# Ledger of designs, part 107: designed miniproteins, single chains, continued (4)

Each design is a single chain, and the fold is of that chain. pLDDT is the mean over its residues in the fold that is shown.

## One batch from the design tools (miniprotein)

Design m15714
Fold by ESMFold2-Fast:
Structure m15714 (fold): chain A 59 residues (1-59)
Amino acid sequence: SAEELAEEVAELARAEGLDSMQADAVRGEVIAGASPARLAEIAEKLGLPRLAAYLRSLA
């Protein structure tokens, strides 16, 4: 579900060094319906290569 994906993405973003506010912003993108491919682009721009690779595996 979108809520499960949002929580997982936020957790992985925080694990790669994003603060809570930035992780909440990424979570908001998932809840807004962003595709895994779009989320991977956002993760790349934020310097989160591990999250980006995970999201590409879902696309």
Scores: mean pLDDT 82

Design m15715
Fold by ESMFold2-Fast:
Structure m15715 (fold): chain A 70 residues (1-70)
Amino acid sequence: SEAEKAGQAAADAAAKAGSALGARYGQLMPEHARNGDGEAAGRYAAGAAAVSPAATPESQRGGLAAHKQM
């Protein structure tokens, strides 16, 4: 049905957003490490792990929620 297709599209969009967030954390982590900001580097590394491509949709939603609090 159209409703089922819409639900699947929303789930796929959430998964893609989680992967993009992980990639962004990976980019920022080395910059913070170079600047000697170990706390920020650790936070970005944890974020990248939480939203990895192997993560479930549930853990990806958790990663996105954590990003909103950063």
Scores: mean pLDDT 56

Design m15716
Fold by ESMFold2-Fast:
Structure m15716 (fold): chain A 59 residues (1-59)
Amino acid sequence: MGFLDEHNKTKEDVEAVVKGKDEHTYQVIFKDGSVYEFKLPEGMTAEQAVEFFKKALEA
């Protein structure tokens, strides 16, 4: 299941995506004010992280 589906959200519910506490962590802010931390696998480059995150939002 995709990240959005796990939280019963859609792309339209996403308010913002902010870089988290480190280069492998992102915070996804939803329009209802909820915030969920998205963690990337270790060893990913910033470029791979962007592609992985795009795919997670699309699923």
Scores: mean pLDDT 68

Design m15717
Fold by ESMFold2-Fast:
Structure m15717 (fold): chain A 68 residues (1-68)
Amino acid sequence: EIELSMLQLTNAVLKTTESSPISLTELAESSGVPLSRVRARFKQLEKAGMVRFLSDDEIEVLEPPLVK
């Protein structure tokens, strides 16, 4: 499922890239998830205070995930 792949990739990226700009286009290409879905996902995380949008294509990690 795309949602499970997104969760796993998001968690892995947040663990390896702290407070660094992350390209949503790269995440979409690596995961095979449409870019619009990736953006929507990270907008949810922004509302939760976990990431910040630097632009429409880049995010910054504010807090690393403590998820298993």
Scores: mean pLDDT 66

Design m15718
Fold by ESMFold2-Fast:
Structure m15718 (fold): chain A 78 residues (1-78)
Amino acid sequence: KARAAKLLSTANDEFPLLVVPQLLSLAVMAEAKGDAELARKIIKQVAAMPGPLKKAFEVYLNSKKDPKGVAYVKQLLD
């Protein structure tokens, strides 16, 4: 969990595109384990990134063919 908080900070400041796929995977795993608060924080952080990063995040979800992750993120972004 401490590592997740560090990834959220790093994604915003240093290397957003390198961290976004890892944050998405972590959010899906957190939701699957019942940690909805952590999952929501991760998705909100990604959604708050600049427009190009948000679009890259959506493209990444679709390319990974993760139906649960895609549906979950779309609900939180909408």
Scores: mean pLDDT 59

Design m15719
Fold by ESMFold2-Fast:
Structure m15719 (fold): chain A 62 residues (1-62)
Amino acid sequence: ARRNRERLQAVRDAIHAHPAAPWTVQFLADAVGLSPFHFSRAFKAEFGVSPTDFIRQVRAAA
């Protein structure tokens, strides 16, 4: 859905802006109104990587 895509993109942008912040899948899922399971599935479908792997990649690049 368009709204879910917008929310997932906002999460991606927030992680890029603050790589060192103590991001958790639980916190990010709560922010978009999804369970951690559904959030992880939706994030991987949109970006090709799990939220945990994405956070690690952004931190490695920072």
Scores: mean pLDDT 80

Design m15720
Fold by ESMFold2-Fast:
Structure m15720 (fold): chain A 88 residues (1-88)
Amino acid sequence: DEIDEEVEERLKSYEKKLRNMNEEELEEEIKAIEDTLKKLKEAGADPEILQKIEELIEKARNNEDKEKRVEYLVEAVRLLLDTLRNSF
């Protein structure tokens, strides 16, 4: 699907961006994702998906391995994009 291909390209670019971030920049990115998550919750997004995203964000915060941290954040953003797409 064209939409799925676009999402995968965005996630690949996002992963590269995250890999080049320092700790301070990663913390700011996590806050941005949390703000988006709060807005989605207010918009009535699926609580099961929101819980999965929250768990991924928490894993990213508590992991010492940058590679794993980036993987968790990419997966969190993937779920956010899927949630936004399914709203229309």
Scores: mean pLDDT 80

Design m15721
Fold by ESMFold2-Fast:
Structure m15721 (fold): chain A 68 residues (1-68)
Amino acid sequence: SEREEVIERLRKLGDEAIALETDPETQAHLREAVDALVRWLEEGKISLETGRAAVENLEALVADLKAR
C-alpha cells in the first residue's frame, strides 16, 4: 500500500540521516521524530500527504548532510 511505501521510505531516510549525523543529541532527536511520524502514519493520525512531505524533508536533510 502507499502508506507502507511511505513508512518504509521514512525509516530508510531516517536511518541514513542518523548515520550521517555526528551529534548524539541530534541523532536522538531524529530517531524520535522518525519513530513518531511512522507511528502516527500507522495509527492514521496524520495524512499520507503529510507523510510524503516528511519524506521530501528527510531527502533534503540527507542531501545537506552528504554535502557537508
Scores: mean pLDDT 86

Design m15722
Fold by ESMFold2-Fast:
Structure m15722 (fold): chain A 78 residues (1-78)
Amino acid sequence: EEIEKRRAELEKRWQEIVDKYKDYLNKILDEMEEVLPLSLREKAYLALAGYSKATGDKEELDRIAREDFRELEEIRRS
């Protein structure tokens, strides 16, 4: 139950990232040659990568990736 709750919180966070950076995500998707089925997590990281590319700001992408890695490790260890 605790593990399922933590996964749901991660998915909610990824959805919030997609919603916040949707314009950057759409621009990246328009530049892709192949349209692959993307997971919510993949969409979130592409949105952040698009933002980083446009602004030069990598801090937000690095912070989110680090936090997600720690959370996934805690889920795995539980």
Scores: mean pLDDT 72

Design m15723
Fold by ESMFold2-Fast:
Structure m15723 (fold): chain A 69 residues (1-69)
Amino acid sequence: MEELVEKAKEYYNSFIEKLKQSIEDYKAKGNETKAKALEKAIQVMKEFYEKILELNREDIIERLAKLLE
């Protein structure tokens, strides 16, 4: 697999994990509305990421990796 595509997947997974941590932090603070909004955002991002992979658009994945740095 191309190194940039693998790195993009790592960045995507790391970003999702950071968002999950933020969700837990918001839940701990009693901000359920914000926690649910972030959960929905994660779902939308996962669906978008899956769609890009289905279309074999590695060029888009590489561009996203660079933006996440």
Scores: mean pLDDT 72

Design m15724
Fold by ESMFold2-Fast:
Structure m15724 (fold): chain A 76 residues (1-76)
Amino acid sequence: SASRQAHQQQGIDYMRKGGVALSKGDNKKAAEYFRKAGEHFRAAGLYSQSDLAYGLAAKAAGDEKKAQEYFQRYAK
């Protein structure tokens, strides 16, 4: 649906913003953007991309245990 396509595009946009924030050393902003990407991918039914995004958010926030849990879901 158009709504799911909009959520997929928002997820992609937030992933790019998260990557840019990481490149600037802004881990807090990166975690916020990756979390928003995960929410939008989940709303679009893109669960693997959502798990990757939440893993990146947890890693940026310094939560290594939570990051590993999400990355394992993404990797299977």
Scores: mean pLDDT 89

Design m15725
Fold by ESMFold2-Fast:
Structure m15725 (fold): chain A 68 residues (1-68)
Amino acid sequence: MSYVEQIEQLKKELEAGKISVAEAVQRLSQILGEALADPSLSPEELREVRRKASELLDLVMEKIDAEA
C-alpha cells in the first residue's frame, strides 16, 4: 500500500468514527516519518503525501472544533 493510500484509508477510518483523533494524528506522524525517510520516493509522490496529510489534518481540526 502506498503512503497516499495509507493516509486516505486513515481519513476514511476517522470519518467513519473507527479511530480517535489522537490515533489518526499518531498514525499520520508515523506515515509521514516513513515517507520522509524513504529515498525511493519521488518528489511528486512526496508532494502528494504532503497534500493528503494536509487534508487529513483539516479533518482533525474540524473534529476538534466540533468537540470544543
Scores: mean pLDDT 81

Design m15726
Fold by ESMFold2-Fast:
Structure m15726 (fold): chain A 77 residues (1-77)
Amino acid sequence: AKQAKEDAEKVEEIVKEALEAAEKGDKKAVLEAVKEQLAGAKKLAEEAKKAGILSEEEAKEIKENLDKIEEELEKAL
């Protein structure tokens, strides 16, 4: 089962959709909500690693991808 990895990928899609939708709206409020979801996904990946659902490598890859999304959000500000 790679449910935690799939959940992280779904968060990435939500982030992309939120950024596109927010292009002419209140970006700050949307970005804050998205950052909160990214933090939750990182914690989920760590817990999944501790539970043996994800390997060290899979958890690291997910976190690195989430960190890149967060950096892109910071650049948008």
Scores: mean pLDDT 71

Design m15727
Fold by ESMFold2-Fast:
Structure m15727 (fold): chain A 89 residues (1-89)
Amino acid sequence: GKTLEESLAELKQYLQEFPDQAEQQFNLVFEEAKAAPHNPEVQQKLLLVLKYLKQQGKTDFVREKIKEYLAEFPQSPKRAELEDLLTEL
């Protein structure tokens, strides 16, 4: 099976090659993260896609989605990194 590092590298490459698909990929990863809120691989994918969308200037969207996620899953293993990302917006 794929390692976490390989999975994250493939996701990052996909977002760079298909920027118009970034929101669709975000929606998929966001639903996976909600279904598996304690899975470290899915949580890392969520953080990666959010950081990519921030770099693309979708700051209001990223802010809204982080707040939505943390309201439902306040004990997320990536809560600190998500809160840090909010302060950088």
Scores: mean pLDDT 82

Design m15728
Fold by ESMFold2-Fast:
Formats: structure tokens, sequence, C-alpha cells
Structure m15728 (fold): chain A 82 residues (1-82)
């Protein structure tokens, strides 16, 4: 499933970036994922976004990312789908 593969790759990249404190890099990865998911079905978009959101939440807890930065990363992906 393309959505699972894309979300898994982006989740790994986000985790590495957030470990380094690179919020702008994480936002860019979120935007790229959103653009890629926009070419897929609505069901695949939802599946990919759920995996991405869970990964961003977990990495934010692990690395002390602020709630506002977490929201910015999640919105960068959702805005790119539209």
Amino acid sequence: DDALQLARQSSNQIRDLLRQGDIDGARNVGSQLGQQLSTLTPQQQNQGMQIFGSSVYQASRDYGVSPSDMVMILQSSSNAIQ
C-alpha cells in the first residue's frame, strides 16, 4: 500500500528531525507527505495521516516538542492535501 509506505518513510524522517530539534525540517517533511497523499484515494489519505499524526505525537513526547510546534507540523501536512 503506497499510503502505508509513504507514511512509514515520513514517520522515520520526522522522528530523526524532531530528535535533532529541527521543527522546520519536520514541517517540510509533513508538507511533502501531504502532497504525495493528495494523489491517493481519500481512504489512503486518512490512513497515511493517522500514521503520521501518531508518529508526530510520540516523537513530540519523546523529544519535548511544544504543543504549538506539533500542531504546526500536523497542519503542514493537512494543508498540503487540500
Scores: mean pLDDT 83

Design m15729
Fold by ESMFold2-Fast:
Structure m15729 (fold): chain A 100 residues (1-100)
Amino acid sequence: SFEERLERLLASTKATESPEEYEEFQKIVDEVLNSDLSDREKYVKFLMESLVFAAEKRGLDPTPIRKRVEEYIKNKASMSEAFELLLELALEMTAQARAK
């Protein structure tokens, strides 16, 4: 279902995005689907690659985000679980910053 959901998202994007943005998003989807990763790791990779894409479109340096993704993927399932904890902590820190 994850693969089917990504394919449906890609098809939806074709109707609403520019041809150039569609091609870049298609590359992200194809790279994730063709990776030798678990579905959970593919989900994490997709989210982080989407953030990298958004950063690049804003003229920001995506290098720190890419390195973090590659490091956690390289360390396999146990690091994927640690990455989820780090994401939860990042969300909590963001919520705390907004509450101040």
Scores: mean pLDDT 63

Design m15730
Fold by ESMFold2-Fast:
Structure m15730 (fold): chain A 80 residues (1-80)
Amino acid sequence: SLDEVIEEAQRLKDEAERLLTEAEKLGNPKAVRYARQALFYADMAIEAAKKGNLDIAKTYLDMAREALEQARKELEKAKK
């Protein structure tokens, strides 16, 4: 549903903001880039959902999830 998309997008946005802060402190430019992409797509998902466009909202939500996962992978590589 649209409400579920908004709720998930807000959770992804909160996590992306946390990862962005960590990436900036560690000086990891790839993680910063992916975290910023996740924030952008999460915001786009919320806006699409508010406009009632479920298909577009889900597409942006998927893009936000992928960008967030890439940010996590870049941060994890730095720990190894």
Scores: mean pLDDT 86

Design m15731
Fold by ESMFold2-Fast:
Structure m15731 (fold): chain A 81 residues (1-81)
Amino acid sequence: MSKEASLLVAARLHLVAADLPFNTPEEREQALRDAMDLAVEVAKNGSEESKKEAIRILEDVAQRGSPELAAEARTALEKAK
């Protein structure tokens, strides 16, 4: 598995973890933030295919995160495109 593929798998697992029904609001937000951070790394350094997947993850965080996290995800998304 490439480094980029491993980071994308980890980011997707954090997105799944954010939706667990026993999460506190803080745990959910942290999982979404962790997914965003991993997607940002892939968007900066990954292949074209990996960057497209990272963009999809950033879009998902922008929809599911708090207003503050959604704004950060949108800023990262603009830089990735």
Scores: mean pLDDT 81

Design m15732
Fold by ESMFold2-Fast:
Structure m15732 (fold): chain A 116 residues (1-116)
Amino acid sequence: SAPVLSAPTSSVTVKEGETVTLTFTLSQKRPDMPIYWFFQKPGELPELLIRNGTERAPGVRSRISGSLDWENATATLTISNAQLEDSGVYYDAIEVVVDGVTVLVLGQGVTLTVVK
């Protein structure tokens, strides 16, 4: 069966300046699976934040970072010094090969709300 990521929560609310940690549990401990993070602002298309679990996409601010813990089967997105502009939906995604074709599988979205 295809590997799956599962979010522990569907929504998070934080104050400006706080650190946000979004942690997803991996259904399989497979270090060879590329993990991605996407961000969708209200009314906009989803944009890539992190590739290969740790590599920040061009133009993404240094306060946003990704980490992998294969021992605990978790992938984590960290947003330090949260800003109102960080409000939106965050998606984890993994690459899976099905019948020789690479497919990107999106996990459950987590809604982040940043307040003053």
Scores: mean pLDDT 77

Design m15733
Fold by ESMFold2-Fast:
Structure m15733 (fold): chain A 97 residues (1-97)
Amino acid sequence: KEELLQQLADGAQQAADMLDTLAKKLKKSNPVASKHLKKAADYLRKAADYLRQGDTKKAADYLLKAADHVKKAAKQVPSLQQLADDLKQLAKLVEEL
């Protein structure tokens, strides 16, 4: 369980860095999507911190908040919809740990 939580935390941190990079690239062409991706990255970093602490309930809550912002970005960048769905599913699994 602890090794799994550490792996999930590392994955969330990696996803946050990727979304921050994408947000910077989209800042001029899709400023609304850019803002939502930056918020999603911030929430993913909080989720990673709570996963490392073993607080799976708070981690799941922040994963859901990240998913909501990715879903809002997906309205402008439809390819992000799968990531939003994956983050919601991950939040459900983390809550059950």
Scores: mean pLDDT 88

Design m15734
Fold by ESMFold2-Fast:
Structure m15734 (fold): chain A 88 residues (1-88)
Amino acid sequence: SRPPTAEELARIRALLPKLFQEFADYLLEKGIITEEEAEKIKAVDLEGLEVLERVVEKILEERKASEEEREIARRLIEFLRELILAME
């Protein structure tokens, strides 16, 4: 329950390209996103994160997700945004 260290955050940042690629490929295979949206997500930049945020919001709406699930998703997106900004 401790916050991540700077070294742990650096390791997470190093994994972001692979994680975004695998997640984008998964969403594309399931027909959830377009090829254009997948390529934007794979760029691991703020524009790609905005595409991912919209996709997540749509999935949560279609699933009639709880307020708690929406809050968790929002916090995860905010965390990813901070990591991407730290990559310069």
Scores: mean pLDDT 80

Design m15735
Fold by ESMFold2-Fast:
Structure m15735 (fold): chain A 85 residues (1-85)
Amino acid sequence: MEELRKLVEKTMEEVKKIAKEELPESDAQLIEKLVDSAKKIANTPGTTLEGMIAAMRVVREEARRLGLDKAAEIVDETIKYLEES
């Protein structure tokens, strides 16, 4: 579980960096808020694997909606890894 939490946090930080570099400030702030929410879920005592995957799916879909395809792909790869774990 701790290794999976660290992977989620690393993925979320990468998404946040890409959003700040590629999106207008307002859109980057929206992604940051979703990233922070997903990180809180991953660090909540008793969080399930399903709960972490659900939070990451929200970030992935919003990244895709905003055209942040590389960030969405990184999140999707992490989701697949979690589903195989």
Scores: mean pLDDT 82

Design m15736
Fold by ESMFold2-Fast:
Structure m15736 (fold): chain A 59 residues (1-59)
Amino acid sequence: SDSQIRQYINQGNYDQAYQIFRDSVRQGRPVSVDTAQQLLQHYPDDQDIQTIVDNSNRT
């Protein structure tokens, strides 16, 4: 879940946070923009993260 991803980010465990993020995307589970923005700083080449962040600027 999004809360689990944020817990791992807060612990500095970005590898685990990213793994859960990828699993969530593959399963179609929603991820918050705040979570995606934090992951983008560490995984700037991930297209799914970029899409979530970009969509937040649509409106």
Scores: mean pLDDT 80

Design m15737
Fold by ESMFold2-Fast:
Structure m15737 (fold): chain A 99 residues (1-99)
Amino acid sequence: SSIIDLVANHEEEELRELFREVAEKARELAKAEKDPERAKRLLKYAELYEALANGELKKEEAKKIAMELGLDEEKAEKLAELLEAVQNRDVEKMKELIE
């Protein structure tokens, strides 16, 4: 429930700034990464968090990126639903998906 606590205890602007910082850190780690496959995964994480920071993450795009990160379709769908709930600050929906 750490992500639920994060969303519940932060204002929208603060949460978006946190996601922006995560995306930037992922890009920095990708530049230092010698394994091309790991670098690619870090860049996909950066894409997800940047879209979350902008409030523009589409569920279908989140699912596609999750599948590219190695999740099966069912897990990718659940992650996409969770990320949509996070973006909308829908704590009730997040509890339904995690609990």
Scores: mean pLDDT 82

Design m15738
Fold by ESMFold2-Fast:
Structure m15738 (fold): chain A 94 residues (1-94)
Amino acid sequence: EEEKKKELEDIEKLLELAKELAEEALSLPSLTEEEKKEIEELKKEFEEKAEELKRLIEEGADKSKIQQVLSEMIGLILRIIGIHEDALLREKRA
């Protein structure tokens, strides 16, 4: 089955999405230096988890292990979104 190829393509799409979200967040003028560093760290951790996930898929690892790493990657994306939202809320304060 071509499932492995599709899974690898889906991971590349998630990596592109995470990079775009990080770049959008980093473009906010209300962002603090601490928040910028945190977004860069989250982006790096996401890239490391994406490489781990690709390796697990290539090795034919158990689905539960793949699901665990994928859940961790989703958590990293949600953290980037949270920082972005917090910055936007501060900007709206008159």
Scores: mean pLDDT 80

Design m15739
Fold by ESMFold2-Fast:
Structure m15739 (fold): chain A 70 residues (1-70)
Amino acid sequence: GSGREGAHRSGEAAARAGAAGDAAAWATMFYQANKVADTPEMSEAGRAGAEAGKAGDAAAGQRHGLLAHQ
């Protein structure tokens, strides 16, 4: 199986968790996954997942800030 798909699915779940306020949880999961990756492909998939999670969290923050006029 491809680690890329697993990392991206985790990234999607992390993006939802981040939007729900669990950004720290997804960040910890992705750092742990990247630590055990021993191939460039696995590391790249881990990075892509982490970025997807971060993007979801950023979008939630942007929307909240706009609604709160902050």
Scores: mean pLDDT 52

Design m15740
Fold by ESMFold2-Fast:
Structure m15740 (fold): chain A 114 residues (1-114)
Amino acid sequence: GPTVTLSGPTTVAAGGTAVLTMTSSLPAEQIGGFAWEAQRPGEPVGGLAAATDAGSGAGAGVADRFTATRSGNTATLTMRDVELRDTALYYGLAIPVDGGPPVRGAGLQLTVTG
């Protein structure tokens, strides 16, 4: 079946920049969009950011710091001015254009250090 690989640093200093890159095995024409989810300690998995043909954005509370972009079968989340609260398990999702189920890859643990 189709796959998603999410890559990036495992550690970043507070105030620094982390870049998470997602690559889908689906061809670009079969991808309606990309999304990122995060699971902070003690919290459920929540939506974080998206990059779709209709537009790109990050959720409330991070929209000023996080930028999501798409290029073909690859998407990038740039996390600027990272905070200790950005320590989380991050997931990448590729969303098929045909309305099929989202493809989720393995989680990436990111630790923000003070």
Scores: mean pLDDT 84

Design m15741
Fold by ESMFold2-Fast:
Structure m15741 (fold): chain A 76 residues (1-76)
Amino acid sequence: SAEEEVRRRAREATAHLKAGDYEAALAALASVPGVGEEQAKAIVDLARKMREAGASDEQVEQAIEELLLRAVEEAR
């Protein structure tokens, strides 16, 4: 389902962000149907700021999942 794909990509992107691989994180997010490169960049930027502010990996993953789901819904 679209929700399962979103959860998978959120986990994948969070793992890349944790490793400092922002390009791989962006590519993972941009691979979600309905998510454009501009939206993927905005999500990566927000996730980076959240991590710098002390957010946990779980909080970052949840935020990415919610933003991806919203982007997919708005693209319909």
Scores: mean pLDDT 83

Design m15742
Fold by ESMFold2-Fast:
Structure m15742 (fold): chain A 73 residues (1-73)
Amino acid sequence: EKEKELQKYFKLVMSAAIDRAINKEKAEPVPSEVQEEASKLSDEEIEKLKEEDPEKAVLAALAKAEELIIEHL
């Protein structure tokens, strides 16, 4: 199920985000271009990105999770 995979990916992102927040090692702003592209990606496209560019896939999954949360408010 797509939601299950998104949830697993979200957990991975949260873990990475926590580590990043604690260390604050390479704080660079997320480009608006990446965020715009991420919001347009489907779950299938995110899975493909995960294999090709895991960092970008992480950002895309985050954007999708945020969008879903807002939609279900």
Scores: mean pLDDT 59

Design m15743
Fold by ESMFold2-Fast:
Structure m15743 (fold): chain A 97 residues (1-97)
Amino acid sequence: SDVERIEKILEGKLDISSDPSMRTLYGAMNNARAAGQLDLAIESLEGTAKSYLEHKDYKGAALTYALLAQLRKSGGLDDSEAVKKAKEAIEKLREKL
């Protein structure tokens, strides 16, 4: 199921790049990291995730917050808020199935 797949991504058991819808964002994240623009990548992902939530696209929101959590953790930043929001989006996705 989509829920089980996203949970595995959030837990680091499955690579987020395995999801075709996330490849563009994942590529942008890696480019920003290589360019030293981690803060801009974080801001972009936060805006994208918020947009998905506003449109009730809980799958898009969950995947984007999972990517944000990975990006923050890779930069030595606290990822707890992004992990929390990913889990909340997963629960809403579960309610829609």
Scores: mean pLDDT 79

Design m15744
Fold by ESMFold2-Fast:
Structure m15744 (fold): chain A 104 residues (1-104)
Amino acid sequence: SPKDEIKAVVDKAYEEIKKKVEELFAQGKSRDEIVDEVESILARALQEIAEIARKHGLPLDFVREVARVAQEAVDKMKTVKSLEEANKVIDEFRKKVLEIIDKA
C-alpha cells in the first residue's frame, strides 16, 4: 500500500539519521555539520515521499504536513547539546510522521 511504502522510506531515513548522528557526535563534529547531514537525509526522504504521494494521488497537504514536521526536527537539532537530546528529536520526528501517515 502507499502508506506501507511511505513508512518504509521514513523507517530507512530514521535509522540512517540515528546512525549518522551517533557517528558525528563520536567524531566531535560541529553542530552545524550534524544539522546539515540530518537536513540532507530528510530532504532525500521528503523527495521519495512526495513521489510516492504523487504516484498514488495522495493530497498535497499530506506532503506539506510531513515537510513541516521534518523542518521542526531540523530546527530542534540546531539547539541539541547531546546525543541523548538528538535521539529524542529524531524519535519525536518518526512518531509524528507515522501519526500523519495513519491519518491519511
Scores: mean pLDDT 89

Design m15745
Fold by ESMFold2-Fast:
Structure m15745 (fold): chain A 106 residues (1-106)
Amino acid sequence: MLTLPSGEVALEAARIVREGGISAEQAADALRKLGVDQTVVDSIRRILESDDLEEASESVKRIADTLGVTTQQAAAIMVGDLYLAALELGNEDTARRLEQLNLESS
């Protein structure tokens, strides 16, 4: 069992969302509808629109600072929020993959 760094967890979550056919705009809209903080939504959107570890790491740090949690907790919250967004969009296969990632990275 490999423990992934927070930025790598964020990039893997973004890959799962993209492979599931969910756009950054669709994910952001679903997250706003679920009542996720706008700064967190903007940070998640940046991760989804970028395939860059440095950007993902900085965006996770921004989420952590916004919520007052650790970067590891922020990555877990982000994966959980994307899980709920995937369910809201009716994409159960993507949601299942995100749930598995969160369990393996926790």
Scores: mean pLDDT 83

Design m15746
Fold by ESMFold2-Fast:
Structure m15746 (fold): chain A 63 residues (1-63)
Amino acid sequence: DELVERFRKRLGGVDEELLELGEKAAKELREEAEKLKEKDPKRAELLYGIAEGVLLLAEAISK
């Protein structure tokens, strides 16, 4: 993807670091969602979705 490639180049080739950051952020969001699952299932579902999106963006940028 041309947009993703331009984004990677603009960041000075920090794709490995971005992937690691994205994985950590996704993990933290999933842990937070798990805590909210019983108390606020709608918010938990939103956090799971955001975590998935963050991981996918990190993976796309790191390609």
Scores: mean pLDDT 72

Design m15747
Fold by ESMFold2-Fast:
Structure m15747 (fold): chain A 60 residues (1-60)
Amino acid sequence: IDPKNLPLVELAVARALQRVRENPSMSEEEVRALVREFGDVFGLSDEEVEAIVERVLAEL
């Protein structure tokens, strides 16, 4: 993860966790799609998106 993008990564993790809390039936694929959407909006790399997915799934 690029250190310059750490605040955006933390924001994406927090927002994804909030969305999952609102819909606890969300699948891993749905969580991945949600994080990818945030990555597209924030201009994050595929590696940064994957790191966010791993963190969100670990927090569940």
Scores: mean pLDDT 77

Design m15748
Fold by ESMFold2-Fast:
Structure m15748 (fold): chain A 74 residues (1-74)
Amino acid sequence: SEEEELERIYREAAEHFDRIVRLAQQQGTPEAQALLDQAAELFIRLHKAVEDGNLEEARRILDELKRLQAQAEA
């Protein structure tokens, strides 16, 4: 169902967000903080997308969070 898919996306996004938080704390750089700030904004938007049942937007935000994590790890 769309509800189960949204729940899955939210959990996966939360894992990526947690990883970005940990990397930002470890690195302690302005660049890492900027990536964390972007991730936090995306996570707020994801919460709204989930509340609205907007599966397409939720998927897009998850992909953006995955990209930010990859940048934080580079």
Scores: mean pLDDT 87

